# Designed miniproteins, single chains, continued (5), part 87

Each design is a single chain, and the fold is of that chain. pLDDT is the mean over its residues in the fold that is shown.

## One batch from the design tools (miniprotein)

Design m19009
Fold by ESMFold2-Fast:
Structure m19009 (fold): chain A 91 residues (1-91)
Amino acid sequence: MDPEELEREVEFGLIVMSLGVFKTILERGKPVDLEFLEKVLKRALELAPRLSEEEREVLLELIEELARLARENGQEEAAELAEEAREELEE
């Protein structure tokens, strides 16, 4: 694996892990750090053109779940950030 491919794999893993942490926070009814969420979503969108169809699907499903949980929690700002990112990933 060359350094560029390794960097892509690491970045994807970090994004998925970070979104998973936000999901856990929302499932526990805790407030999400909006600035950090926005940064993670922006990095996900930047990485999206380099992702496989399968990797993009994983990312979309996770972001959609995050938006749903945020709305159920009454965290509208977090839900809006996730929904905007979902729409961008779906083109």
Scores: mean pLDDT 84

Design m19010
Fold by ESMFold2-Fast:
Structure m19010 (fold): chain A 94 residues (1-94)
Amino acid sequence: EREKLLEELKKRREEAIEKYKEKAEEVSAKEGIPKVSAVILILAEELMEKEGMPRERALIYASALLLTGDEELARELAALDPAEQEARIAELAE
């Protein structure tokens, strides 16, 4: 049961990375950063442009999405203020 859930989360993460793979290669080369970091930047830029999300919030959303594969959790974390984000992450890490 737990193994299946972790595999589904991993698959969703890999699908998100694969979707932006070509653009991530280009950004990675330009900025001199790892591909995963490039995907996070691409997602954050897209959220800032299309949804008007502040840069800090967009980066948190993109990072959480790639780490967990859970869009709802990523949206929740991105909507919190910094102190609430820290508390929520600590709860999840326990």
Scores: mean pLDDT 69

Design m19011
Fold by ESMFold2-Fast:
Structure m19011 (fold): chain A 80 residues (1-80)
Amino acid sequence: SMEELEEEIIAKVRELLKKHGLTDEQIDRVIAIVREALKEHGEDILATAQAVAKRLLDAGFPLDLAAEVVRTIVEVFKEH
């Protein structure tokens, strides 16, 4: 289901961000961006990925982090 897919994405993104040393506040900000993109674009993998990348960069997160978050989202979609 979409709900199971979203929670798997969120869990993997949280683990990734913790490994990058982000604070709980920074992690929650990234997760909010990911959840909003999934809500707006859902099943459109490319649109969701593009929205997440743009919003993370606009929020001041570095390009390498944004790329890893997007990769994680795309990988979870491909596994379903």
Scores: mean pLDDT 86

Design m19012
Fold by ESMFold2-Fast:
Structure m19012 (fold): chain A 65 residues (1-65)
Amino acid sequence: DEEVRAAARAIANHYGIPEELVDELAQALRDALKAASSPGERGPAIGQAVRDFLAKHGIPAPRAA
């Protein structure tokens, strides 16, 4: 629980997500992890949840290049 919130805060800092949305992001990550049936699905599920959250709040993802 605390680890998921810490991960959400790290993701928020990386993508410039406002502090006020960290708890909502943490909940989205928890929901994604609950939906993942295996460890191999958890990474993709987290990635999808982050992308969906960014799109929902109109936050542009940083360019990887």
Scores: mean pLDDT 75

Design m19013
Fold by ESMFold2-Fast:
Structure m19013 (fold): chain A 77 residues (1-77)
Amino acid sequence: DAETQAVINLIRQVAEKAGLEAALELTKRFGIRSRMVGDELVIDEADAAAFVKNASPEDVARFVGEVLRLIGDELDK
């Protein structure tokens, strides 16, 4: 499940670079459940796998595009 782990890792990168609120909003937008346990973001792996399985290539590209948009302003600075 390289694709599922890539999605989870991208969400975690958004949390690290753009903030936890941005990561939570991203997960809500794409139907992936996530929750805060203390200061840690826990992402539902089954929901991430379901997203990868059911999403069209365009949906996956849109997800990656949103990730890059959220962290891309940090790369421009």
Scores: mean pLDDT 77

Design m19014
Fold by ESMFold2-Fast:
Structure m19014 (fold): chain A 62 residues (1-62)
Amino acid sequence: VEEEVRELLRRGIQAALNGDYVTSGELFGRAVRLEAEANNISPLQAAGRLSPLITELYEELT
């Protein structure tokens, strides 16, 4: 599950960097949903938890 979330976030970041905000939004939405379901937390809490990880993954991708 953690690896799946990370993969979705990486793809979402790549889509955003390419200007494809629709695909990026869909991928980030899926990652937030999976994180929320896996940890039994709200989507808002999941989004907050994933925010620092998105920054970290962006730095790792370059």
Scores: mean pLDDT 81

Design m19015
Fold by ESMFold2-Fast:
Structure m19015 (fold): chain A 72 residues (1-72)
Amino acid sequence: MNAEVSRLFGEVAGAVTDPAVRAAVLRAATLVVQEGDFEGAGDLVRTALTAAGKDDLADEARERIRELQRRS
């Protein structure tokens, strides 16, 4: 589970070039792994990616996080 979460957030971070956006995505992974906060992580990722103009990636990442929460 934690390895799958880290892989998802790592993949999303790898799709972005802005260091600040990448850092926000990896911070969201920490929220899931350390606090179990899937909703907070999803909100953080969506906000960061949307602010960077990556709306399609933001929607995809949010849905993938919701799927992980449902499977947990």
Scores: mean pLDDT 79

Design m19016
Fold by ESMFold2-Fast:
Structure m19016 (fold): chain A 63 residues (1-63)
Amino acid sequence: PLEELLKKIQEEVERINKEGDEAYKAFSEIRRLRAAGKPTEIITRVELKLAGKSDEEIEKLLA
């Protein structure tokens, strides 16, 4: 029925919005840290996460 189709569409939209919200939070954090004078370090951290590095590996590389 139409109502079931609308529910599925709503669930997909919520999933997409959640992914966008996480990206927005990441960029917001980068902007804040750039103001604190650590732009290169933070950008590198984000890029390493996107490359599939674990948080532990990232901390070791940035130390």
Scores: mean pLDDT 66

Design m19017
Fold by ESMFold2-Fast:
Structure m19017 (fold): chain A 96 residues (1-96)
Amino acid sequence: MIITLGVLIFGAEGASVEEVEEAVREAAEEVGKVLDLRVERLEELGPGSFLAYVTLETELPGREAARRLGRLTEERLRERLGLKDVRVAVGVLKEE
């Protein structure tokens, strides 16, 4: 199944778009095959706010894929970058 997930990240202050993209990509690769990934800074939501779009080929149901991606992204940002107050919310945008 091909799914597109929206990943909303808060509290990643001091992180670059490239560092966030790497963390999301590595987390997403544990959930399924990454077909597309885009990360942007959400300037209007304050410092450390990012939005990622991840298109995955996965055997997981969309809700389970979203839950795992959120947890793994949060863990990777906290461990790799030392970011203590990171929160991640993931929603299913499209299923094909």
Scores: mean pLDDT 84

Design m19018
Fold by ESMFold2-Fast:
Structure m19018 (fold): chain A 78 residues (1-78)
Amino acid sequence: MTKEELLERIRRYLTEVRKLPEEEVERIIEEMRENMTEEELEELLLQGEGYVAVEEGDEEKVKELEEKLLEIEKKRKA
């Protein structure tokens, strides 16, 4: 997935799930675009989705997201 595709998914998460104002989301996205790598953006998105899944009690979703986070962590250690 490209960096811009990850930023677009994070934008949707922030607007639809976190329900932040669009102006605030645009500021956050611009900061992430400048300061974060593609891998860091993917990790952040998975962590955010995981937090929501835990609150909703979706244990299967939590497990899936945890496995993806572990995969990213393994890439960082390599």
Scores: mean pLDDT 70

Design m19019
Fold by ESMFold2-Fast:
Structure m19019 (fold): chain A 83 residues (1-83)
Amino acid sequence: SMSVEERLRLMEKVVEESIARAEEYVKQGNYDKAILELELALGLVRIARSVARLAGDQELVRGLDGLIRRVEARLAEVRALAA
């Protein structure tokens, strides 16, 4: 079974990789793909947060809330560039 620390590290890595891919798409002028990458990452973190909440993992929920805010901030930036 994965620890809270292991689950957070995995989700942090997924978010970091998705942000890096989105940034590469932004450099290419491919805003639709950048937005899709970030929306998929946001969906995954939200699912993980829902599972953590049902399991009563308060520490994991707090960590995942931080990742959600980070992805939402990057989404807002990319959407502003695409407008």
Scores: mean pLDDT 88

Design m19020
Fold by ESMFold2-Fast:
Structure m19020 (fold): chain A 92 residues (1-92)
Amino acid sequence: MDEYIDKIKDELQKKVTEIIEKKNLSSEEKYELAEKFALAFRGFIEKIKEKIEKGEPMEEIKKLEEYFIENLEDEEVQKELIKYDEEYDKKI
């Protein structure tokens, strides 16, 4: 589990860096955007952990991971990630 979660975190970090670098933003704006993605990804990672703990099929978990990583620039996908962060905050 830990190795898989670490791999997801690395892939998300790489994709976020690519998205930020594509935008002509100030250093302050880049920092703010990076923080926003970090919070959204926190909720997403917790959702993945919960699915693994419930014994959900790894095939379905991998499909969800790949979908979000490939579509991070999609506004609807970004909304879904924010929803995961909101659900995580509600539990804490």
Scores: mean pLDDT 73

Design m19021
Fold by ESMFold2-Fast:
Structure m19021 (fold): chain A 73 residues (1-73)
Amino acid sequence: MAELDREVAELEKEIRELGKKAPKDASSYLVNLLVAAGIEVAAARFSPDPVERREALETARQLIEEAKKLLEK
């Protein structure tokens, strides 16, 4: 569990940093990606099912990568 908890904390920090970089007029798509990533990180942290926690963590990573691509423009 320690490794999963560390990865959750790292993704929470990454979402926070991406949110700080997002402009006030950020696209609804970018905002929705960050919100969805936050929901998945919460599922990875709080779900009682270890399989669901891992799947949520992987989904959060994918959403964060898509948000990063949008911010690179």
Scores: mean pLDDT 79

Design m19022
Fold by ESMFold2-Fast:
Structure m19022 (fold): chain A 70 residues (1-70)
Amino acid sequence: MTEEEINKAVDELIKKYPEYKEFIEEARKTSPFILQYLIDNPEKLKEFKEISKDPVKMDELLRELQKKYG
């Protein structure tokens, strides 16, 4: 996926789930792997926001996503 395609997908995701805008923008800055996963799996936004409250679970998730998208 190109950077332009990612930006378009992010805009659509934020439009559908404006309550997660800040989280989505933070994911764009910190992990492109999380962003790609959320674009493919928007239903996971709620679960990921909850996981982000636990630094251990968040670290585990980042490592797994890096294996799939890195």
Scores: mean pLDDT 73

Design m19023
Fold by ESMFold2-Fast:
Structure m19023 (fold): chain A 83 residues (1-83)
Amino acid sequence: VEKEQKSKEEYEKLLEEADRWTEMAVEIAFNESEGVSEANIKQLETKLKELEERMKENPDLQKKFREHSKNSLAIVKEALKSR
């Protein structure tokens, strides 16, 4: 397996993990108290930052992930606002 293929697979796995955390945060935003939801959003922000840091060797992929993370956080915050 070539290095480029490994980097792509790692990036895809990080996106899947980010999406999984985002879905959980959205579910919490709709079903839990505001305080619990805000705490969970902070935990999501921390997790997304950890995943972003794992891509520090690939600045282009890190930038793409940062854009994805911004969209994920916006979705969760919008869910919290809509209740």
Scores: mean pLDDT 77

Design m19024
Fold by ESMFold2-Fast:
Structure m19024 (fold): chain A 69 residues (1-69)
Amino acid sequence: ARLSDAARARFRRLAQREFGLSDEQVDDLIAYFEAHPDDEEGFIRYAMERYGLSEAQARQIWDLLRGLA
């Protein structure tokens, strides 16, 4: 599912505050999620490998995106 502009803005604020992600990293993670909305394991692997996030952090980000979609 595509996130609304409001959901994207909310995710950006939370991801930057909680995980220290840049605007570019936030946009990339949203794009990955929207392309693969049901692929939890793929998202977690992508976030860990690309941004050095822990598995717990990657799962928290995925849960947040799913809750906003």
Scores: mean pLDDT 86

Design m19025
Fold by ESMFold2-Fast:
Structure m19025 (fold): chain A 81 residues (1-81)
Amino acid sequence: SILDKLRELVENIDSLSVDELLERLKELAKESTGEVKEVLENIIKTIEEMKKQGVPEEEIKSLAYTLLSTLVQELEREEKE
């Protein structure tokens, strides 16, 4: 599931380069729909803009970790009736 892939990505962020992180996020966005896709596309855009501005990779990864962890928590919060 997309949630399992997001969890795996979050767990492995420290071992990935920013470029590898972007590739995985783009793959997840292609597999996603609706609000999840929009959130992932916004995260991708933010990371790409930070990279273009010369923000250190450690700072980019920290922000990505926070945003993706929040997305995982929100998806886990969605309860059925």
Scores: mean pLDDT 82

Design m19026
Fold by ESMFold2-Fast:
Structure m19026 (fold): chain A 85 residues (1-85)
Amino acid sequence: SMMLEATKVLFVAIAAETEVDLVEKSRDKLSKEQIEARLANAEELVEWIRQTLAENPDWPEEVKKKILARVERIEEKIAANRKAL
């Protein structure tokens, strides 16, 4: 169902945000390799969300826009944190 799939997207988005947040808060305690691995994990989670939206074109446009805005914020943070390596 759309509600169950949207709930899964929410949890995946939280997981991606958690990876980025941990990099931002613990950068001084993580190796370059550990930072890149966490950012790569966040990137894979975000890619899964984009794929899920592409496979569900019939979802309400407002729901898709909110998810995409959240995904774009995560992608911007991944790029910024990778550039700071």
Scores: mean pLDDT 89

Design m19027
Fold by ESMFold2-Fast:
Structure m19027 (fold): chain A 81 residues (1-81)
Amino acid sequence: MSELEIKQEYMKEFAKRVLELSKSMPIEEAIKVASEEIIKELEKEGRYDLVKEMKTVEKVLLEMARKNPEVTLKFLEHEVK
């Protein structure tokens, strides 16, 4: 598996988890919880490079969710397919 494919799989997992959590909590909290879970798994795998990437993704998505939570949810649904 290529490094890009591995990165995409973690991003899909993150998006799926945010969507699952958003059914029971605000999207901002869902993003925070999902990012913490993915960061923990990346650290276990020794993927510290992807930990930095995930923190950047979390920041961008939190800004999107604060501006428009509905559009952010639709974006994540598209990422999951």
Scores: mean pLDDT 79

Design m19028
Fold by ESMFold2-Fast:
Structure m19028 (fold): chain A 80 residues (1-80)
Amino acid sequence: SREELRKRLEEVKKELEELIANAESLSEEELMERYKEIEERVAELVDEAEKLNDIELVKEIVEVYHELKQKLLDKIEEKR
């Protein structure tokens, strides 16, 4: 349901925010592994929102993820 997708988006958002906050104490390998897991979960959320034909929800998922993804990728680059 839409409410379940929103709850899963909130969980993904919290995990990304925690990962970014703890990036200094994590290795590049650990950050990349967590990033890949989150990317797969976000792809599933987008697919399910598309099946609901909820364009606004798809946009919300993509925008939230894109912002946090960029912050995480910046932290990963700092480890190189």
Scores: mean pLDDT 82

Design m19029
Fold by ESMFold2-Fast:
Structure m19029 (fold): chain A 67 residues (1-67)
Amino acid sequence: MDEHYALLSQQVQRLVDAMREGRLTGEQLRDAVERLLEVYKENKDAPPSVVKEKLQEVVDKTLAEAE
């Protein structure tokens, strides 16, 4: 399994769980997932540690801005 894809899937799951808990709207989930996919595609040649940090930053910022 692709290491980068596993990291992406883990972060998407965090967003889905937040939506299920009522902390995130469907629109916020969609926008955050689109941003995660962009980061994933732009960083294909980056080390997994860098990809993980960038993906975590997107999710953490999204959850911090959400009510």
Scores: mean pLDDT 80

Design m19030
Fold by ESMFold2-Fast:
Structure m19030 (fold): chain A 73 residues (1-73)
Amino acid sequence: SPLKEAGRKLALAEAHAGMLRIKQSLGIAPTDAEKAQLKADLATLKALKAQHPQLAAQLDAAIADIEALLAEA
């Protein structure tokens, strides 16, 4: 199901963001690969929001979280 795939991609992006947030809280700099992954996740979530309005609240929360992390990185 496209909706289940969207949910999986959201969960994966949230996991990536959570790991980076923990690293930043410990004063550990993210790698270029980790930043590139989050930028790819951000692009994916923005595309998914256009396709699945029913996920908008969860997608908006994840997008805001990733944008904040990338601004600090």
Scores: mean pLDDT 86

Design m19031
Fold by ESMFold2-Fast:
Structure m19031 (fold): chain A 61 residues (1-61)
Amino acid sequence: SREEALKAAREAAKKAAKVYGVKLSEEQIERIAEDAVEESNANVRLAKTLAVQKVYDLAKA
């Protein structure tokens, strides 16, 4: 479901932020999770992957 994908994407984004050493606000985490869910059509696995990718891209900027 969309709710499951959102929850998974939020947790993935939080973990990725810690791993890559980037400090993200709750608002930034929510935005990343929402974008990942929309891009993945609420696919849980893909939403998690996209959320991690988005955090990685921010860490490299």
Scores: mean pLDDT 86

Design m19032
Fold by ESMFold2-Fast:
Structure m19032 (fold): chain A 68 residues (1-68)
Amino acid sequence: MSMEELVEELVRAHREGRPLEEILEITREIVKNNSRAEIHAKIQELAAKDPEAAGILLAALHEYERLQ
């Protein structure tokens, strides 16, 4: 899946109230398939046009880093 598709799935999973385990698995795929620079650029892009989606992605990344 592309980064765009993974981010859309992550935002959808969060809005649907899916289990944390599923959200973390989507986050893992984002981190595995993209560099830190690419992820940072995506957060910046989302922050400008969809702050809610940017917040969801940022929160999921922080939770993933906390849990490893």
Scores: mean pLDDT 82

Design m19033
Fold by ESMFold2-Fast:
Structure m19033 (fold): chain A 91 residues (1-91)
Amino acid sequence: SEKRKALEIVLEQFRESVQRLREANASPEQFREALRVDMFLANGLIRDYKLSPEEKKELQDEFGRIAEISKETVSRLFREGEKHLQELLEK
């Protein structure tokens, strides 16, 4: 499906971002902050394809696994990205 292909592309792009950050010897904090952009873009995909709560949770869990950050941290970053996207769309 188109939605599945879009999810696979976003996850692959995220893996590439994570690899680049690791090659740059980014600190855990720098790593987390740099990934905010990827989280913001992922929220755009969630909105565009109207992902279910279960699909959104699966995407968040995969992001956490790839970046090796906690599920709580991933959930927080996704919420921050969603809020930022909403603020941009209200202008």
Scores: mean pLDDT 76

Design m19034
Fold by ESMFold2-Fast:
Structure m19034 (fold): chain A 87 residues (1-87)
Amino acid sequence: KIEKLLEEIEAIKEKIEADKSLSEATKKEILAAIETAVEGALSGDVAKLIGGLLGLIGHLLDPSLSEETKKLLEEALKLIRELAKLV
């Protein structure tokens, strides 16, 4: 169900925007990576999908991010992967 996955991804984006531990620059980078991966999944653009996913993985490897933020990124990766399987 594509609509439910998109709703869950939007909820994660809202949590990232509300995360007080993140700088505005890091929030923009994470949100851009999510949007790029989602656009790639929905349009069948493999380069965008992979680029967005790699961006999220790069942030997941950042030791300065909180465990809560890392869990949000892991959930975003899971939801985007499920979205890509449906399209």
Scores: mean pLDDT 83

Design m19035
Fold by ESMFold2-Fast:
Structure m19035 (fold): chain A 68 residues (1-68)
Amino acid sequence: GSVEDVLNYLQEKLGLPDYYRQQLSSEVKATVEELAQLTEEQVSQLIKLEPLRPLAPFILNAAKVLSK
């Protein structure tokens, strides 16, 4: 799986806006399996748009769910 699978999950479950999805897609260049192995801090460091960094735990959790 790709970051697009994680972002689709967040859009469907949490209502992530399309603009934020597009920004995260451009910044977070990792597979689901790679994201699932990172810490929350490491996921946060992949996010360049500072207002979206609080989404790091949700991205990590979605990746862990989808990596199974």
Scores: mean pLDDT 82

Design m19036
Fold by ESMFold2-Fast:
Structure m19036 (fold): chain A 120 residues (1-120)
Amino acid sequence: AAARAARTEALVENIPKAKEEAQKLVDSMPDPVEAARYLTDKAIEELKKAVEAANDPSLPLLEQARRIGEELAKAGAYTSAAIEVAREVDPELADELMGRVNKAGTEAAKQIDAALAARE
């Protein structure tokens, strides 16, 4: 209960900063196709970091929850920016990238839930 609340709070609190960081990356990359692909790779990287945090037994429960929330906020922001940029240029690319993130996100969610459930 407390750890789930801390994760949700960290996710929500980090959304504005994550969106700002995603927009700065878009603004720094002149090729929208390259930007969309790069942001998608960054989103998947942040999902992997959230899974790593969930599997780190050295992290206190609340710190683990906060770190997972922060990484998920970044993954979400990078995904939104990537899909928006891709959609403007190539709708088929947007569908491809959304499929990649949805697959990675589903797998990450399962791994996070399993890791947290295993922690007594």
Scores: mean pLDDT 87

Design m19037
Fold by ESMFold2-Fast:
Structure m19037 (fold): chain A 112 residues (1-112)
Amino acid sequence: MAEEQREKVKKELIETALELAREHPENKDPWENVELLLERLAEKAGTDPERIREELEELRRLAEEGDEAARKIMEQLLKIGEAIAAKDEEAIKKAVEELEKLLLEMYEKELA
């Protein structure tokens, strides 16, 4: 995988999360922070935010049905949302790094 592309995506995710923490200091809902984060990332990437909402709803449904991969991704996204609510830059960075590691592990497992 292109390490440069991964680093760029990680940096953009962290920067967007910090922007949300500054713009919505009153927002303490972790899941609402996740929805706002992914919608803003989709807009920056030129992707339809409605599609991201549909994919998040599908992820949530799969997690509720017992899909372990979906559940783990949802848990990591919620950690990012919690870090945004806390306005903790180090917690945001750590949660994003944990999400990247999880996604890389899942990708490598599919290729093995």
Scores: mean pLDDT 77

Design m19038
Fold by ESMFold2-Fast:
Structure m19038 (fold): chain A 79 residues (1-79)
Amino acid sequence: SKEELRKKAIEYLKKAYEESKDERTKKLAQEAIEHAEKGDLESAIKKAEEAAVLATINNDEKAKEYAVKAVHYLSKALE
């Protein structure tokens, strides 16, 4: 269901937040969680993508992996 996909995305965003070494990446992941919890999936995707890009720039491979997985599940929930 779309609800299960959204819940799974939030789990991955929480992991991205926990694993991130960069405060800016943590903030983007937190903002993505807030948008996803409010049902604003489009804004959640944008923030999660920004978190993934920033994690990539900072060589934070785990935060990047979890943010990318979150984008995948958010995008599936939006379909």
Scores: mean pLDDT 89

Design m19039
Fold by ESMFold2-Fast:
Structure m19039 (fold): chain A 62 residues (1-62)
Amino acid sequence: MLTDEQAAGVAAVAGESPEAAGRGAEAAHKLPDDATREEIARAAREAGMSERGARGVAQLSG
């Protein structure tokens, strides 16, 4: 789970709200362990994050 400080960091880099960052991270965690960074980024985008935010979540995950 993202702390308030981690969520603020992701939001600052990607221009996302902390709520959107949290939803993207949760969506990424539902993927299989062998998911690629591009698959993680796609899941985060489908969860409502921007392209930049989704890329940030994928980078944090792998």
Scores: mean pLDDT 66

Design m19040
Fold by ESMFold2-Fast:
Order: sequence, then structure tokens, then C-alpha cells
Structure m19040 (fold): chain A 80 residues (1-80)
Amino acid sequence: SELEKDKERLEKYIKELEELLKNPKLSEEMKERLKEVKEELEKALANIEELSPMELTILEFRALATIIEAYLEIELVEKA
């Protein structure tokens, strides 16, 4: 179902955020932002049936944007 696919996507984002939070190359500021987004995703997952498609879409884009920013910070630290 579409609901199961939405749930699987949120779970994947949460796992990716958990891995990023363990990365020592990220600033404390970036880690706090990742933690905040992770908490929002966990809350959304717990109440997924109550969320509108628009609310899910906005949350997923916020999660993706934050993940991208974290990877950019890692790349800048590595000076690749």
C-alpha cells in the first residue's frame, strides 16, 4: 500500500539520520538540527495515518535537505 511505502521511506530517513549523528566530522550545530528532524520524523511515523500527503511531503523534503547539508559539511571537512 502507499501507506506502507510512506512508512518505509520515513524509517529509512530515520536510520540515515541516526548514522549521520554518529559522524565525528559534523558540527554540534548540525547534529542538533539532525536530531530535531529525526524527532519530527519519529513523531510522524508514530502518527502517520493522521498526516496529510502534503504534510508528509514537506517533512520528507525537510529531512532530505538536512541530510544533504550534513553530507556537504562532511565533504567540506574532508576537503575533497
Scores: mean pLDDT 85

Design m19041
Fold by ESMFold2-Fast:
Structure m19041 (fold): chain A 119 residues (1-119)
Amino acid sequence: MKTAAQLLAEAHRAYEAGDEEKFKEIEDRLIDYVGEQVREALKHAGATDEQIEKAVEGARESVRRAVELLKKGMPLDEASAFLARDVTKIVAEALNSKSDPAGAAMMGAGAGLRPVPLE
């Protein structure tokens, strides 16, 4: 299988050549590839389906962002490093959300009686 870096290089080449159809094909392929890598990593780590889907969506957005940076003239190595760093952060954040009491509190915040200040 082609690596994410190889797919990103191919997308950059297609964009510079003005081949919009090939560029879109490779971007879609890269989004799918990175999404599956994130899904498998989180499944192996025992993440919930909700955590996996959130991280996969974040990883897809990271691919689109890296591609936009390439289109704006960012060097391939820098865009690849950005993608790797952003995906690593997304995976780490998804794993840390396994015991987030703030998520439970946000769903319960509408049921709390406000203490009335007595003056």
Scores: mean pLDDT 72

Design m19042
Fold by ESMFold2-Fast:
Structure m19042 (fold): chain A 78 residues (1-78)
Amino acid sequence: SMEQEKKLKEYEEKLDKILQEAKQRLAQGEDPQVVAQQFSQQAQKILDEAKKELDDESVQKILEKVAEYGKELGELIS
């Protein structure tokens, strides 16, 4: 539905925002372990919200994006 598509985009934008914030904090010299921990906590909250509001296919897309962004951030820290 159009509502599901709109909500999916909203959750994707939330994930994009927290990834960009994490990258900015790393660039500013913040502790990588603190940044990674806070990103993981924020991503989990977004995923938990998505599970309550989105259909299974949309939740799967959010889950895949969380995993992708987690790997991207992990590579920057390693």
Scores: mean pLDDT 86

Design m19043
Fold by ESMFold2-Fast:
Structure m19043 (fold): chain A 81 residues (1-81)
Amino acid sequence: KPTILEQIDALIALLKSLKAEAEKLGDEESVKRLEELIQEARRIKEQYLAGKISEEEARKRLREILGEVNEIEKRIQAKKA
């Protein structure tokens, strides 16, 4: 099972990949939102490493970001079709 840090790093990699796809499609709104989510994921990592949030809180916040990622992926796929 992946560690919380591995899950955060995987999410950041996914967000960067989606941002590159959105940039290629000229979807400036998705690019902006994905950049915001990258900064959010980085803040979660920093707060967790500093002991300011628990693993449970970190996992909860990651699930919230993943919910937004799913909606952005749907928008990107619709623009490709």
Scores: mean pLDDT 84

